# Designs tried in a protein design run: designed miniproteins, single chains. Part 16

Each design is a single chain, and the fold is of that chain. pLDDT is the mean over its residues in the fold that is shown.

## One batch from the design tools (miniprotein)

Design m534
Fold by ESMFold2-Fast:
Structure m534 (fold): chain A 94 residues (1-94)
Amino acid sequence: MIIIKVTITVKAVKEDKEVEITVTVEVVEDGKRILTKPKKLKVYVKKGEVKTAEAEHEVESELPIEKIGVSAKLEGIKKDENVHAKVETELLEK
């Protein structure tokens, strides 16, 4: 079993913003694509502030993490002049 940790860093430039983000992870294992259940995150960011939110997804895999491809899909956050988002993904063995 692997744990996929998705870290989302949100910055508000012009004004305070509450952002609701839906995180889905696509796992590619030996040419097979597996989509995780979506997770909903709510992040409140004050003007000039940076907030970090995390979502963890568990996936059953018979392969080592080095042979697994992972991609995070975010919905609900649009890049505009106020909101900027950065996404980072980590794989952990359980």
Scores: mean pLDDT 76

Design m535
Fold by ESMFold2-Fast:
Structure m535 (fold): chain A 62 residues (1-62)
Amino acid sequence: METYTHRIGNTVVTITLTPDSLTAEITNLTPEEQPQVDKLLELAEQRLRQLRRLKEQQLAAK
């Protein structure tokens, strides 16, 4: 499980990832910052796929 918080101007994005789920909490979103938030969510979706592969390839990251 991974959690990261990004600040884009006045917008705060908190993303929580598991191999099977992606949760994003967005506060103070503005139309001007929407494209940057969209890119961040795309990266999170790519990371979700990576986490699924890592889960399948290794029993544990000690």
Scores: mean pLDDT 76

Design m536
Fold by ESMFold2-Fast:
Structure m536 (fold): chain A 91 residues (1-91)
Amino acid sequence: MTFRLEVYGRSGKVLYSGSFETVEATKEGLRKALELAVKEGDIASIRITVSSSTDVAQELLDYTIELLKEKGLEIKFAATALNEAFVVVKP
């Protein structure tokens, strides 16, 4: 199974992009990506794509929400769709 992580700034700029083979590696990549994105101060959205299953997308969505909350960021929108988890951060 392949996981693709993308973190976007408000201008649509890609702040981070990575691919992982395990849920654990994806969670670690997400934590590091959020540390970088929060430091830039312009995080707008996070997208995680799962190559073959949607079951894990909800787990990754919940983890993303928890990390954003820990960083003091408010969520405007969060959803899973097919093989994707997507979160939009309030400006």
Scores: mean pLDDT 79

Design m537
Fold by ESMFold2-Fast:
Order: structure tokens, then sequence, then C-alpha cells
Structure m537 (fold): chain A 64 residues (1-64)
């Protein structure tokens, strides 16, 4: 997993929606995350109770 996706997962788990989305969008811009990587971010968002990040992951997954 890229450093950007690791930062996105941490921010999502901590409830930092803006930071999580920022890192996730930057990771997508630099290269397409794998389905496995997106699933890990989604789990972090659910655990962090962060619906906006979960929705963003679903949008990205739908574009793959």
Amino acid sequence: MSELLQKAARAALEGNEDEAIKYLDEAVRQGRPSEEELALILIAAVVGNNQKVADRVHEIAASL
C-alpha cells in the first residue's frame, strides 16, 4: 500500500474526514488503488464512523 493510502486509512480511522479524502484523492491521481487497498480504507472508514470517506471509496471502486 502506498504512503498516501496509509495516511488516508489512518485519517479515516481517526475521524479526520478532510485529511482522509485529501490523501485518498491524491493516491488515485498518482495511480489507481487496488480493490484490496480500497477495501482496507473502507474498513478504516467504517471503524472510524466516517461515512463521507466510505462514500468516496465506493465512488472510486465504481470507476475501476
Scores: mean pLDDT 80

Design m538
Fold by ESMFold2-Fast:
Structure m538 (fold): chain A 59 residues (1-59)
Amino acid sequence: SLEEARKYGKEMAEKSLKDPSLAHLQVTTALSMLRTDPEKGIIMLDEVNKAIEEYLQKK
């Protein structure tokens, strides 16, 4: 479901923020999903992007 994709995207974002060395792997996974299910892949990438933006804006 799209809700599952959103949840997974948030989990990927959290992992990427904790360990930046894993960020490329998480992004690659989302890009792979875009190939098989574009709607889910877009949601996953959007969640990762939002988390990065929030992290950069946090004080």
Scores: mean pLDDT 72

Design m539
Fold by ESMFold2-Fast:
Structure m539 (fold): chain A 85 residues (1-85)
Amino acid sequence: MEEEYEKRLTEVVMEGLEFLLSYLSPEEKEKLLEEAKGKSPEELHKLLVEVAESLSDENREAFAKEILGELQKRLGELEEERRAA
């Protein structure tokens, strides 16, 4: 079940990155997508954090309000699935 966990973790992180793309310029989007290619779930999570920290304070607050709650919910659902198994 390790492969399924890694896949689901990657899906959650990628969803977070997709939301971040809505706050970025076209040039920043292209750079982020290029940097995301071939990365592990751990590297993608690190990239997500680095990009979120690079946002303006206003955009960071908007991202945190809209996305962090959803990411935490999805991570909690993933953890609950592991407990149920």
Scores: mean pLDDT 67

Design m540
Fold by ESMFold2-Fast:
Structure m540 (fold): chain A 70 residues (1-70)
Amino acid sequence: SETDKLAEEFEKRASEAIEERRDRLTPEQLAELRSGLRNVVAGIRDTPGVTREEVDTMLDIFLKVLDRVA
């Protein structure tokens, strides 16, 4: 489904961003970020009719949080 595709794209891009900063994160921060990522992906999958624009906004917020932590 389109929702599954958007969830997969979010997961890929967010996971890549975490891996790029892996050496700058504590194990606790890494676990928290991965937990947050799983929750967002599940939320996207559970929201029929979620739009590309909404998912891109979620990704932007996630990346800004990641940059503040790392």
Scores: mean pLDDT 85

Design m541
Fold by ESMFold2-Fast:
Structure m541 (fold): chain A 71 residues (1-71)
Amino acid sequence: MSEEELEKEIKLAMARMINAVAKLSIDKPLSEEEKKEMIALLEKAKRLALEVGDEELAEESERLKAEIEAK
């Protein structure tokens, strides 16, 4: 595995992990501080997904961000 391939895999794994954590958080009460932190993480996940060309993953991050903001 090249450094470029490894970097892409790390970015995908990070974006997927952030989205998974956000999905678990949708059904839980969140403080305003936790909500702001999750929104910032989801914005990062969207950027990482777009950088690796995974538009579907980026759209998922944006949808999750909207759901967290609606809490």
Scores: mean pLDDT 82

Design m542
Fold by ESMFold2-Fast:
Structure m542 (fold): chain A 71 residues (1-71)
Amino acid sequence: PLEELSEEERKELIETLERELRRALRDGDMATVYAAGYSLLVLGEEERLEEILGGELVEEVRERIREVLER
């Protein structure tokens, strides 16, 4: 779970997600783009996500986050 991750585990997860996101975006694998982008947003890496995806795709991922986190 995200809140249980150590600093080292969080760093490794972010690095892995960033690599997968860049690869998936290049390949047009939108399922992986959304999954990795969602995870990066949950981890607070919004700026990094915007750098990779651009504003349009980031807004799509934000909508997914709002839907699941809203109470």
Scores: mean pLDDT 73

Design m543
Fold by ESMFold2-Fast:
Structure m543 (fold): chain A 70 residues (1-70)
Amino acid sequence: AEKEGLPIGLFFSKDDPDEVQIEKQEKKAYEQGKKRAEELGLPPEEVEKEGKKFGELARKSMLSSLESHK
């Protein structure tokens, strides 16, 4: 059976406030950016840069989405 292992830092957000949900999405994007850069064989400096870039883009995208909601 699929186990619901709890990756506490990024898994569940149903009861989390919007700010926490945004932070979790930012972390996910950060990790995805790092993994992608590593897969491309980029140096560690670039890996960190891509991670931060992805995280910031995800956060800004979510904030822009909320802005257009109004």
Scores: mean pLDDT 69

Design m544
Fold by ESMFold2-Fast:
Structure m544 (fold): chain A 75 residues (1-75)
Amino acid sequence: MNDRRIRRLRRRGDQGDVSSYISLGALYLLQGRYRDAVRSAQRAIDIDPDNQQARNVLSTAYRRQGDYDRADQVA
């Protein structure tokens, strides 16, 4: 079930839907998949560098990994 949602969000993100990469990052955070959350948030930032929601996901993923310095840098 989660795999179908992940594949759909990734496909939409690949077509330039920033919100889909943000949703994917948030889903990975809920699953404890922090490295995947970083990757998804970074892709959202690559499309829209000023997107605060994407930066928030990236910051949260870094905090969950114990990298507080990088978390503060992107927030």
Scores: mean pLDDT 79

Design m545
Fold by ESMFold2-Fast:
Structure m545 (fold): chain A 95 residues (1-95)
Amino acid sequence: SSELQQVLQQIVNVVDQIRDIINQIRDLSSKLPPEKREEVNKQVDELYKQLQELVDKAIEAWDNEDLDGLREQLQRLKELLDQAQKLLDEVKKEV
């Protein structure tokens, strides 16, 4: 359906935004003290793990033509985007 395609496009856009933020965090983390850099790297690894799990679930929902499942993964990805943005904002204050 057109609505399935619209939700998928939103998922792709949110995933790209999360990846861009993670790349910004990685670039900025090089300017942090070693202990803080290690802490941030662990948080980035957890964000990547959550991103991959949500992408895998979105692919499964898409393959099953499950609109509600896709919408659920979009909502969870938006929440992950908010978490990534908060981490970026915290890292920006430390550099």
Scores: mean pLDDT 90

Design m546
Fold by ESMFold2-Fast:
Structure m546 (fold): chain A 100 residues (1-100)
Amino acid sequence: APSAEEQLEEILEELEKAIYEAVVDKMDNTELKEKLEEILEKLKELISKMSKEDIIKFLKKYSDRTHELINKYPIEDEESFKILKEFLEQVQNIAENQLS
């Protein structure tokens, strides 16, 4: 079975693809929201199985990657940006709550 680190990389790659499709292919906000909800469920499942040490590593990697993605693919559409921001905040809160 893939390691937690390998599973995280695959999910982050799916996130990059969703952001790319939203910015470049002009994906509908409904489809973006559905894709982000699928990614959220995968991350939630993965985080629930992580040790506290793995969650700390996850938070650093997640923060670094999301900063890189936002800089690489700036979202100009206000509604798409709100959907992405809400998703990013939900992931952060899930990880922080699991750490507590």
Scores: mean pLDDT 82

Design m547
Fold by ESMFold2-Fast:
Structure m547 (fold): chain A 67 residues (1-67)
Amino acid sequence: GAAEELKRLMAKYAAGLLERYVLETYPDAEVKVEILDLDTLKITYTVDGKTYEDIVKVEDITDYVPP
């Protein structure tokens, strides 16, 4: 339905924003974002040989700041 389509588009948009936020903070990072469900994203990024993983809710994406 239309509501499902909108949620999928929002999740894809949020995934792109999350990758961008990490790359703005760490330009040389290797970043992977996985859509676990329509409301939940997993981000994995490697900086200076260290790998970090976070789980981020789509609703919280605008407040996400990489450590």
Scores: mean pLDDT 79

Design m548
Fold by ESMFold2-Fast:
Structure m548 (fold): chain A 69 residues (1-69)
Amino acid sequence: KKETLELLLEAAALLTGRIAELVISENPDPKEVEKADKASELLNQADKAFQQGNYEEAKKLAEEAIEAV
């Protein structure tokens, strides 16, 4: 549980930082925007799995979100 929560927080921090970088950029790369969107979707799915007590699925989705960023 703690390990899964730590991954969720790490994924959220990385995604937030990436979104901030894209917002500051005048001409963000569309492919980087797509990667951030995918990471956001995966993180949302991971959070839902965590709320449901499915920690194994939440961990997998959080790891995929980190990789997508």
Scores: mean pLDDT 79

Design m549
Fold by ESMFold2-Fast:
Structure m549 (fold): chain A 101 residues (1-101)
Amino acid sequence: MVSEIIKKVDELIEKLKNGSEEEKKKALEELEKIMKELEERIEELDRKIAELEEEIKKTEDEEKRKKLMEELIRVGVEKSLLAMVLSLAKLELENIKKKEE
């Protein structure tokens, strides 16, 4: 669930702000890993969106088209939520780096 990813990102950001030097290093490495996994998942969802759009174009059955469009909306919502989490993580990480200068 996206909510579990948000909670984990928030926990890692708090460790980066308030943790020991060792906790900060581990939190940074884990956050960067999560950010990479989010980027890879977004790319997978982009490919699935393209596949669904092509299948919709080839489908003449209205009921089948409706189901494909509902799946397209679900995939699009998941992508948007993951992209927002990634953007928030990047912004928080940049803010932390600026405070050390």
Scores: mean pLDDT 83

Design m550
Fold by ESMFold2-Fast:
Structure m550 (fold): chain A 91 residues (1-91)
Amino acid sequence: SMEEIEEEIERGKRALERTAALTADQSPEAQFDALKNLLVSLVNEYRRELGKEAAKEIAKELLEYAEKLFADRLTPEQKEELRKAAEEAVE
């Protein structure tokens, strides 16, 4: 349902914020790796629990939020890598 999708988006956003805080003192590469691994893990979970269509919507919102949270830390190449990783996780 739309309500479940909205709840999972908020849960995913909190997970992204926690990861940003916990990795703040790590290298940019370690921060990116942690972000990518979390995003892929969340999208895989949502695909399994809610199905492909819901996972696509959640992945899009979480990717946009991750790019906002890490705006000063992500290169254009890393943003593209995150997008591709999220798309592959939905497949």
Scores: mean pLDDT 84

Design m551
Fold by ESMFold2-Fast:
Structure m551 (fold): chain A 63 residues (1-63)
Amino acid sequence: MTPEEIEKVAREAIESGKKLKLKVEGRGTSVSSTPEEIEAARRGAIEAVALGLEVEAEVLPAE
């Protein structure tokens, strides 16, 4: 996944009031619920992509 795709998914999660799920190669899976947590997770995911790691980002329901 590209940095631009990660930014888009994070923005969609914030705008829709949903959660961001990130799976990072070698670091496991995280779920972020607040805008502040989503922004922190987005930064970490982009850094992981810069290191050559695979990242999968998904918007989860707010429930």
Scores: mean pLDDT 80

Design m552
Fold by ESMFold2-Fast:
Structure m552 (fold): chain A 88 residues (1-88)
Amino acid sequence: MPETVRKLVEKLLEAETELEREIWLAFILAAVAIALTTADKLPPEERERLLREMAEILREGAEELEKKGFTETAERLRRVAEELEEAV
């Protein structure tokens, strides 16, 4: 799952239109939801590692979006990362 989330974030960063950004953001949110369901079946140490790795990917993506001026999308990714960090 982390690799899938990373690729989706890369697509989000490459998006040139608001519609494309919303579509890739929706895919990221779906992938995160699936990953959380999967993580609940893992041993605690593996669950923590998975959630932390995904949170880091999302936070890095948010920083790059902020640099491009997409503040609202960046903030949405940061909130998801914070929720993942709290779920650890």
Scores: mean pLDDT 82

Design m553
Fold by ESMFold2-Fast:
Structure m553 (fold): chain A 111 residues (1-111)
Amino acid sequence: HMEQAAEQRKEEDLRESREYVEEAERNTRLAREYFQELKADPSASPEQISLVAGNYANSELNLEKARELLERAEASTPEEAQEDAERVRELYEEAERNYREALKIKEEALA
């Protein structure tokens, strides 16, 4: 039945979005830890600290947006939930890039 298929698709999209939010939370926590480690290290340049701070701030903002989209998707139609789920995935991918850039800066600064 088409309605049942749409409801199942929404449940799958919400499950995937929840997994992306959990990964984004993990990556944001790691970016915060890298920022704190870099701030505490006297060998780190102000530029490196600023870049990691920016990456952490962007991860926090994207995570907040992803959480809001997930909450909206849970209350939305299957079609709207699909659009919100795609946006959550995009925000997760941006947060992962920010985390990876922060890690690289930390490794280069502390090497």
Scores: mean pLDDT 79

Design m554
Fold by ESMFold2-Fast:
Structure m554 (fold): chain A 85 residues (1-85)
Amino acid sequence: SMEEQLKKAKEKSEELIKKGQELIDLGKKAGVPILIDIGKQVIDLAKEYLKLANEGSPKAEDVLKEAEKKYKEGLELVKKLGLGE
């Protein structure tokens, strides 16, 4: 149903916002400004995705993929810099 699709979109957005915040917190702790910037971009893209999904925009999926790609770039930077919890 449309309600189930919107619920899933909200859950995906909330998960990406949490992941972006974790990158920001790690970047602040480690003194890595680029990681903070990536985390902020993940959060902004997650919010844009949810807005577009609520509007029924065909662009929603592309923005979701960009958010996921940006988060992956953040994880690769964490790995490269030896930043692990």
Scores: mean pLDDT 89

Design m555
Fold by ESMFold2-Fast:
Structure m555 (fold): chain A 100 residues (1-100)
Amino acid sequence: SEVEKKKAAAEAAIKKLEAFAKRLIKEYNLSEEAKEQLENLISLLKEAVKTGKINVDEINENIIKAYEQLPKEAAEELKKLLAEVAAKLEEVLEALQKEK
C-alpha cells in the first residue's frame, strides 16, 4: 500500500504536469515538434511510475529536448513542475526498494 500510495502521488504530479503542458501549448502557440516532445516526456514519466523502471538517462535526454523546443519563460515554468515530478518518482523508487 505504501508503493500504491507513492505511485498515486506521482501520477497526480504527472497529471498536473500534463495539464500545464496543454496550457503551455495554447499560451505560447508551440510548434508540432514541441508538442510531440512534451507528450513523449509525459508518456515516459507515466510509464516509469507504472512499471517502477526509471531510466534516468532517457528521461534526462527527453527533458533536454523539451527545453530546447520551448521559449525560456515556458522552460522555467516546466522546470518547477518537473522538479515536483522528480521528487515523487524518487519516493516511488524508495518505496519499491523497501519491498521484499
Scores: mean pLDDT 78

Design m556
Fold by ESMFold2-Fast:
Structure m556 (fold): chain A 62 residues (1-62)
Amino acid sequence: MLSEEEREKLKELVRTQTDFSDEAIEELNKKFGKEISKETMLEVQMELAVEELVEAVEKVLG
């Protein structure tokens, strides 16, 4: 189980990624310092996608 601090660090790393190929995921795992399960990776990606969508809508609609 990831700590809250580790989860936030993972979100920051994923947020700046534009490529989610297997090679990019391996580099992300190296930067994070731990092997991240595919399930955890998908959860973080989905959370960030929702956050980015909400922020984009708020910026446009005000």
Scores: mean pLDDT 72

Design m557
Fold by ESMFold2-Fast:
Structure m557 (fold): chain A 79 residues (1-79)
Amino acid sequence: LSPLEKGILLLLYTFPDRPLSAREIARYLGVSQAAATRALRRLEAKGLVAHDRASGLYSLTPAGRELAEALLAEQRASL
């Protein structure tokens, strides 16, 4: 995963009860909406995020949550 893809997974893990738009994700991570959208499409293709086409919002899949937890543990072990 790219650093941006990892950041998106961790951000969505922080908001387990609230799906986020690509614009909100871009704002939180300090990237362009285009960069966030490209990373989200890659994560969706990998089955790590789900996209609600009616609302335009993104959320973690169960696989995405498991990976986010593993990434968080890895970061804490490295500090």
Scores: mean pLDDT 82

Design m558
Fold by ESMFold2-Fast:
Order: structure tokens, then C-alpha cells, then sequence
Structure m558 (fold): chain A 94 residues (1-94)
């Protein structure tokens, strides 16, 4: 997805080393899940939501504007119930 690629570039530009490593670990877990038979379209949707939340959190940190955190929470809540089991599994992968 071109939107994922564009958002990933923005995330990496403002990420610290630990955040970059966390994103790389997450993306590796997504690739492993696809290789294991998970739906790539569903994982793209989850990845897009995850990166949007992370980017908004990073913007809040960089700007000090709490409205970015509110937007991040709204996106996270919208997807949490739908993707919680899959997201937890991907984030736990090493």
C-alpha cells in the first residue's frame, strides 16, 4: 500500500532508535504472519491503523499538542475491538 509506505517514511523521520526497532519488529511479525497464511489485506488495514496511531503519538511528543493524542486514541479505539487478538499476537512475536 502506497499509504503505508508514505506513513512509514513519516514515522521513521521522527522516531527515536527504540521506536524504529519496535516498528521493524512489528513489520517482521506481519511478514511472518502472511507467510503463515494470514490475510494480507487484513494485515495492511491493521498496519495502517497502527502506524497512524504511532505517528500521532510522535507528533504529540514533538509539538506538545494533546489533540494528536486524542486523535490517536480515537483511531486506536475504532480498531482495538476488531483487531485486538491479531494485534496482541503480532506485538508478542519476536
Amino acid sequence: SSEIEELLEKVYEISDEEEREDVERYLAAVEAAIAAGADPALLDELTLATLKVLYLVQLARKTGNPEYLKKAEEINQAFLERFAPLQAELLAAR
Scores: mean pLDDT 80

Design m559
Fold by ESMFold2-Fast:
Structure m559 (fold): chain A 79 residues (1-79)
Amino acid sequence: SAREKAIEALAEALKEAGFDAEAYREALENEDLEKLVELTVEIFQKLTPFSEEEIEKMRKILLENIPKSLEAEKKALEK
């Protein structure tokens, strides 16, 4: 599904950036907003020493993969 593909794309980007992708994936699958906010705060604390180049690369990966996942799901429904 689009949700699964979006989660996978985000997990791959986070893993490549050196973050705990599994905890984030679990929170996204459960749509636990409170957990997502908590994890996001913890990620920001770890992201503080992150370089601008690393952040930009992660953003580009997310921007490329999340829309493609959503588009693929929409096309599956549209036939």
Scores: mean pLDDT 62

Design m560
Fold by ESMFold2-Fast:
Structure m560 (fold): chain A 100 residues (1-100)
Amino acid sequence: SMIEEVKAGAEQSLKAIEEAIKNNDVDSLSLFIIALGGELVVLERLAKKTGDKSLVDFIEEVAKRIKELAKKTTNPQMKKLLESLYKSAVELAKEAKEEL
């Protein structure tokens, strides 16, 4: 299903983000943050359309994982990018919850 494909994409983007952090690769990190952000927007829209609360729970889980990844870097640029993505993920989950 489209939902399972987008969730798989989000998991792949999270793994790619973790590897970019390990390699201190800001360019790759920026690319995968854009990809994950897009995947989370699709999941938020699907949650609103389907009323599927499990998709909100998934976005909240991804947000927690982003927050933990931000703790694994000492690079200020990487930390700022991850903190911005975390804030966006939290807002997407909140928006979906308010319409369910």
Scores: mean pLDDT 90

Design m561
Fold by ESMFold2-Fast:
Structure m561 (fold): chain A 74 residues (1-74)
Amino acid sequence: SEAERIKKAEEELKKAEELAKELDESDPFVQRAVAAGDEEIPGRGGEQARISVALAKLRGIIEEVEQALLEHLE
C-alpha cells in the first residue's frame, strides 16, 4: 500500500540521517554538496545537502545527485 511505501521511505530517511553524521567531511563531493546547499539556504542547506547525499548513497542514485549539485554550483 501507499502507507507501507511512506513508512519505508521514513525508515530510509532515518538511516540517511544517521549516515549523514558519519560522512567524511574531507570528501570533496561532500564538501561541494554542503557548500552548494549553504549557498541556497544559509544555515540549513548544508545539513539538508548532507542528508540528501547519504540518502542517495543508500538508494544508489549518487550520480544523479552529484549532477544536480554541480548545476547549482554554476
Scores: mean pLDDT 67

Design m562
Fold by ESMFold2-Fast:
Structure m562 (fold): chain A 99 residues (1-99)
Amino acid sequence: SREDFLRAVRAGSLIANGKFEEAAKEIEKLLDEGKVDSARLAVNWAIMLLEALRFAGEDVPEEVIEALKQARDALNAGDVETAREYLKKAAEIGKKFKA
């Protein structure tokens, strides 16, 4: 739905503003609601935004991007539980990157 798309966009916006923990919680809410495609969209947008920031010369930890890629791969495999673990890891690393 449009509402689910906008929730994914909001999660990406939270990443761009350094609010990694809030972004992870929004993605986890999508997973709790069974909206796996919307959660996958949010994770892909987060990866794209962080890679763009690195390309622009920002000091983005590689470990955050790697954790998000592991979450993406888990979602692609239908492993929601593994995806949640990697989202949590990305949030824990990311919250120390930008206050």
Scores: mean pLDDT 83

Design m563
Fold by ESMFold2-Fast:
Structure m563 (fold): chain A 64 residues (1-64)
Amino acid sequence: MDREATRAYAEALLASDDPRRRALGERLLAALDNDDFEELLRVAVEDLALAVDDVVAEKEKKKK
């Protein structure tokens, strides 16, 4: 796995103004430090789920 790309992704999450994404960034960095593949995947899936939820919420706002 490309650790540098994963670290950059985690740092981008930590730079977010969204506390949910900052928490995911911290978990991702910890998983990288422990070489925990399963946790890396779980964090990525959770971030994707949050992104989908945000897009759905934004579209609901635009509906009205």
Scores: mean pLDDT 72

Design m564
Fold by ESMFold2-Fast:
Structure m564 (fold): chain A 67 residues (1-67)
Amino acid sequence: MEALEKMQKISKEINKETQEEMEKLGIKTDEQKLKMTQDKGSKISQLTYEEGKKIGEQFEKEQQEKE
């Protein structure tokens, strides 16, 4: 549950940052933004899954390494 909540938050933040970065990088037309969003969408889905997995593994390691 904790990892899922973090994944949802990360996904939302990445989407927001991606929109802002597109504007700053000069990707200003709706067509360019849409294409970048679609390309990023597929990769973000995979990255979000991997990030959630890493967060879970990191949490387990921290529990083991706690002094």
Scores: mean pLDDT 66

Design m565
Fold by ESMFold2-Fast:
Structure m565 (fold): chain A 81 residues (1-81)
Amino acid sequence: SMEEVEKLIEEIARILREAGLSEEEVERATKALKQLAEDNPETALKSLKQIKELVEELKKQGEAGRRAALALIDYMERELA
């Protein structure tokens, strides 16, 4: 549902902030995640759940995880452009 999609994007944003991303970087991430969900509505919920699990693992990796999260955002922005 749209409500579940919005909630997952908010949860991912919170995890990214906790991982040390700036508000600008988090805004880029939420925009890309929203676009991904709009482009792929049939798989949006499953994809967002997988991304949430990934960013939770990246958060545990400190600075290396923060850099990997930024690389993921850059990748998503390129693929959705």
Scores: mean pLDDT 86

Design m566
Fold by ESMFold2-Fast:
Structure m566 (fold): chain A 79 residues (1-79)
Amino acid sequence: MKVEIEIKTDDELTFEATHLALASLASSYGFKISEVDRDKGKFVFEGDISLKKAEDFAKKAVELAEKAGAEVTKVKITK
């Protein structure tokens, strides 16, 4: 499964805080961060996990990013 999340942030510190939080969450779910694109605010997470677990991760990741002060602009889950 692949989960793609795009965010917008007001400053670099908010981006770094969001990145650290999402990296920690990804590790707990068995995902690896396969791509980080700072210009697009894009994170790509990949893992050999179920669709249900990927959907739960995506929901938690959105909540965590918003709590860190980021605006989530896109969420995509692919097989």
Scores: mean pLDDT 84

Design m567
Fold by ESMFold2-Fast:
Structure m567 (fold): chain A 59 residues (1-59)
Amino acid sequence: TGNKDLQIYNKALIEGQKAYDRSLEEAAEILEQGAKESPYMSGFLLGTAEAVRREAERK
């Protein structure tokens, strides 16, 4: 599963970064979706999503 988990993680980060400039909420949702697709990477993706949501709360 390593290759698939790494691919899901990279895709979530890239798509999250693209969404970040237009919507912090959308960026967080992309990262949370990635976490659901890869339980192995879920800790990193959910942690990043939480940080993005906290940033959205400040704006």
Scores: mean pLDDT 77

Design m568
Fold by ESMFold2-Fast:
Structure m568 (fold): chain A 65 residues (1-65)
Amino acid sequence: ARKVAESEVELLKKTYKLSYSDEELLKVGIEYVDDEHIGIWKGDKFIGVFPKSDFNKGVAAALAA
């Protein structure tokens, strides 16, 4: 998984209605699994697979880990 790039942060915030800061989002690794699901990592730690509709929950889980 790759970390969210700075150039992607504003687009992700707008697309998924995220309330997280750019600094917080840059700590999270995101990978697309399929059309409906995303994989989320914190560093090398796999957090889980989340529906795109639950993107906020996935980011929260990663930041809490």
Scores: mean pLDDT 72

Design m569
Fold by ESMFold2-Fast:
Structure m569 (fold): chain A 77 residues (1-77)
Amino acid sequence: MLADLKVLSVEELSRAPGRVVAEIRIENIGDKPVTVVLPYADGSATPITTLAPGEVATVTIELRDGVVTVTSVEVSA
C-alpha cells in the first residue's frame, strides 16, 4: 500500500495525557504518484495529499483519545 513512501522523520511537538501532536515527514521514493491516506478511528480512510516522485509531505497530526486529526499538510520537492 505505502511501499514507495519513506518516513523521513517523526517529531513529537507536544504531549499531554490523552493528547499528542506530532509532525511527520514522508517522501515518495518511488517512480509513480502516491496518494497518502489517513485512517480514522472509525476504520475509514481519507486522502490527505498526493505525492509525485521525489516530493516530501510535512504532515502535522493531533492524536486525542484515539482520534487522529490532520491539522496541516505541506508538500515540497
Scores: mean pLDDT 72

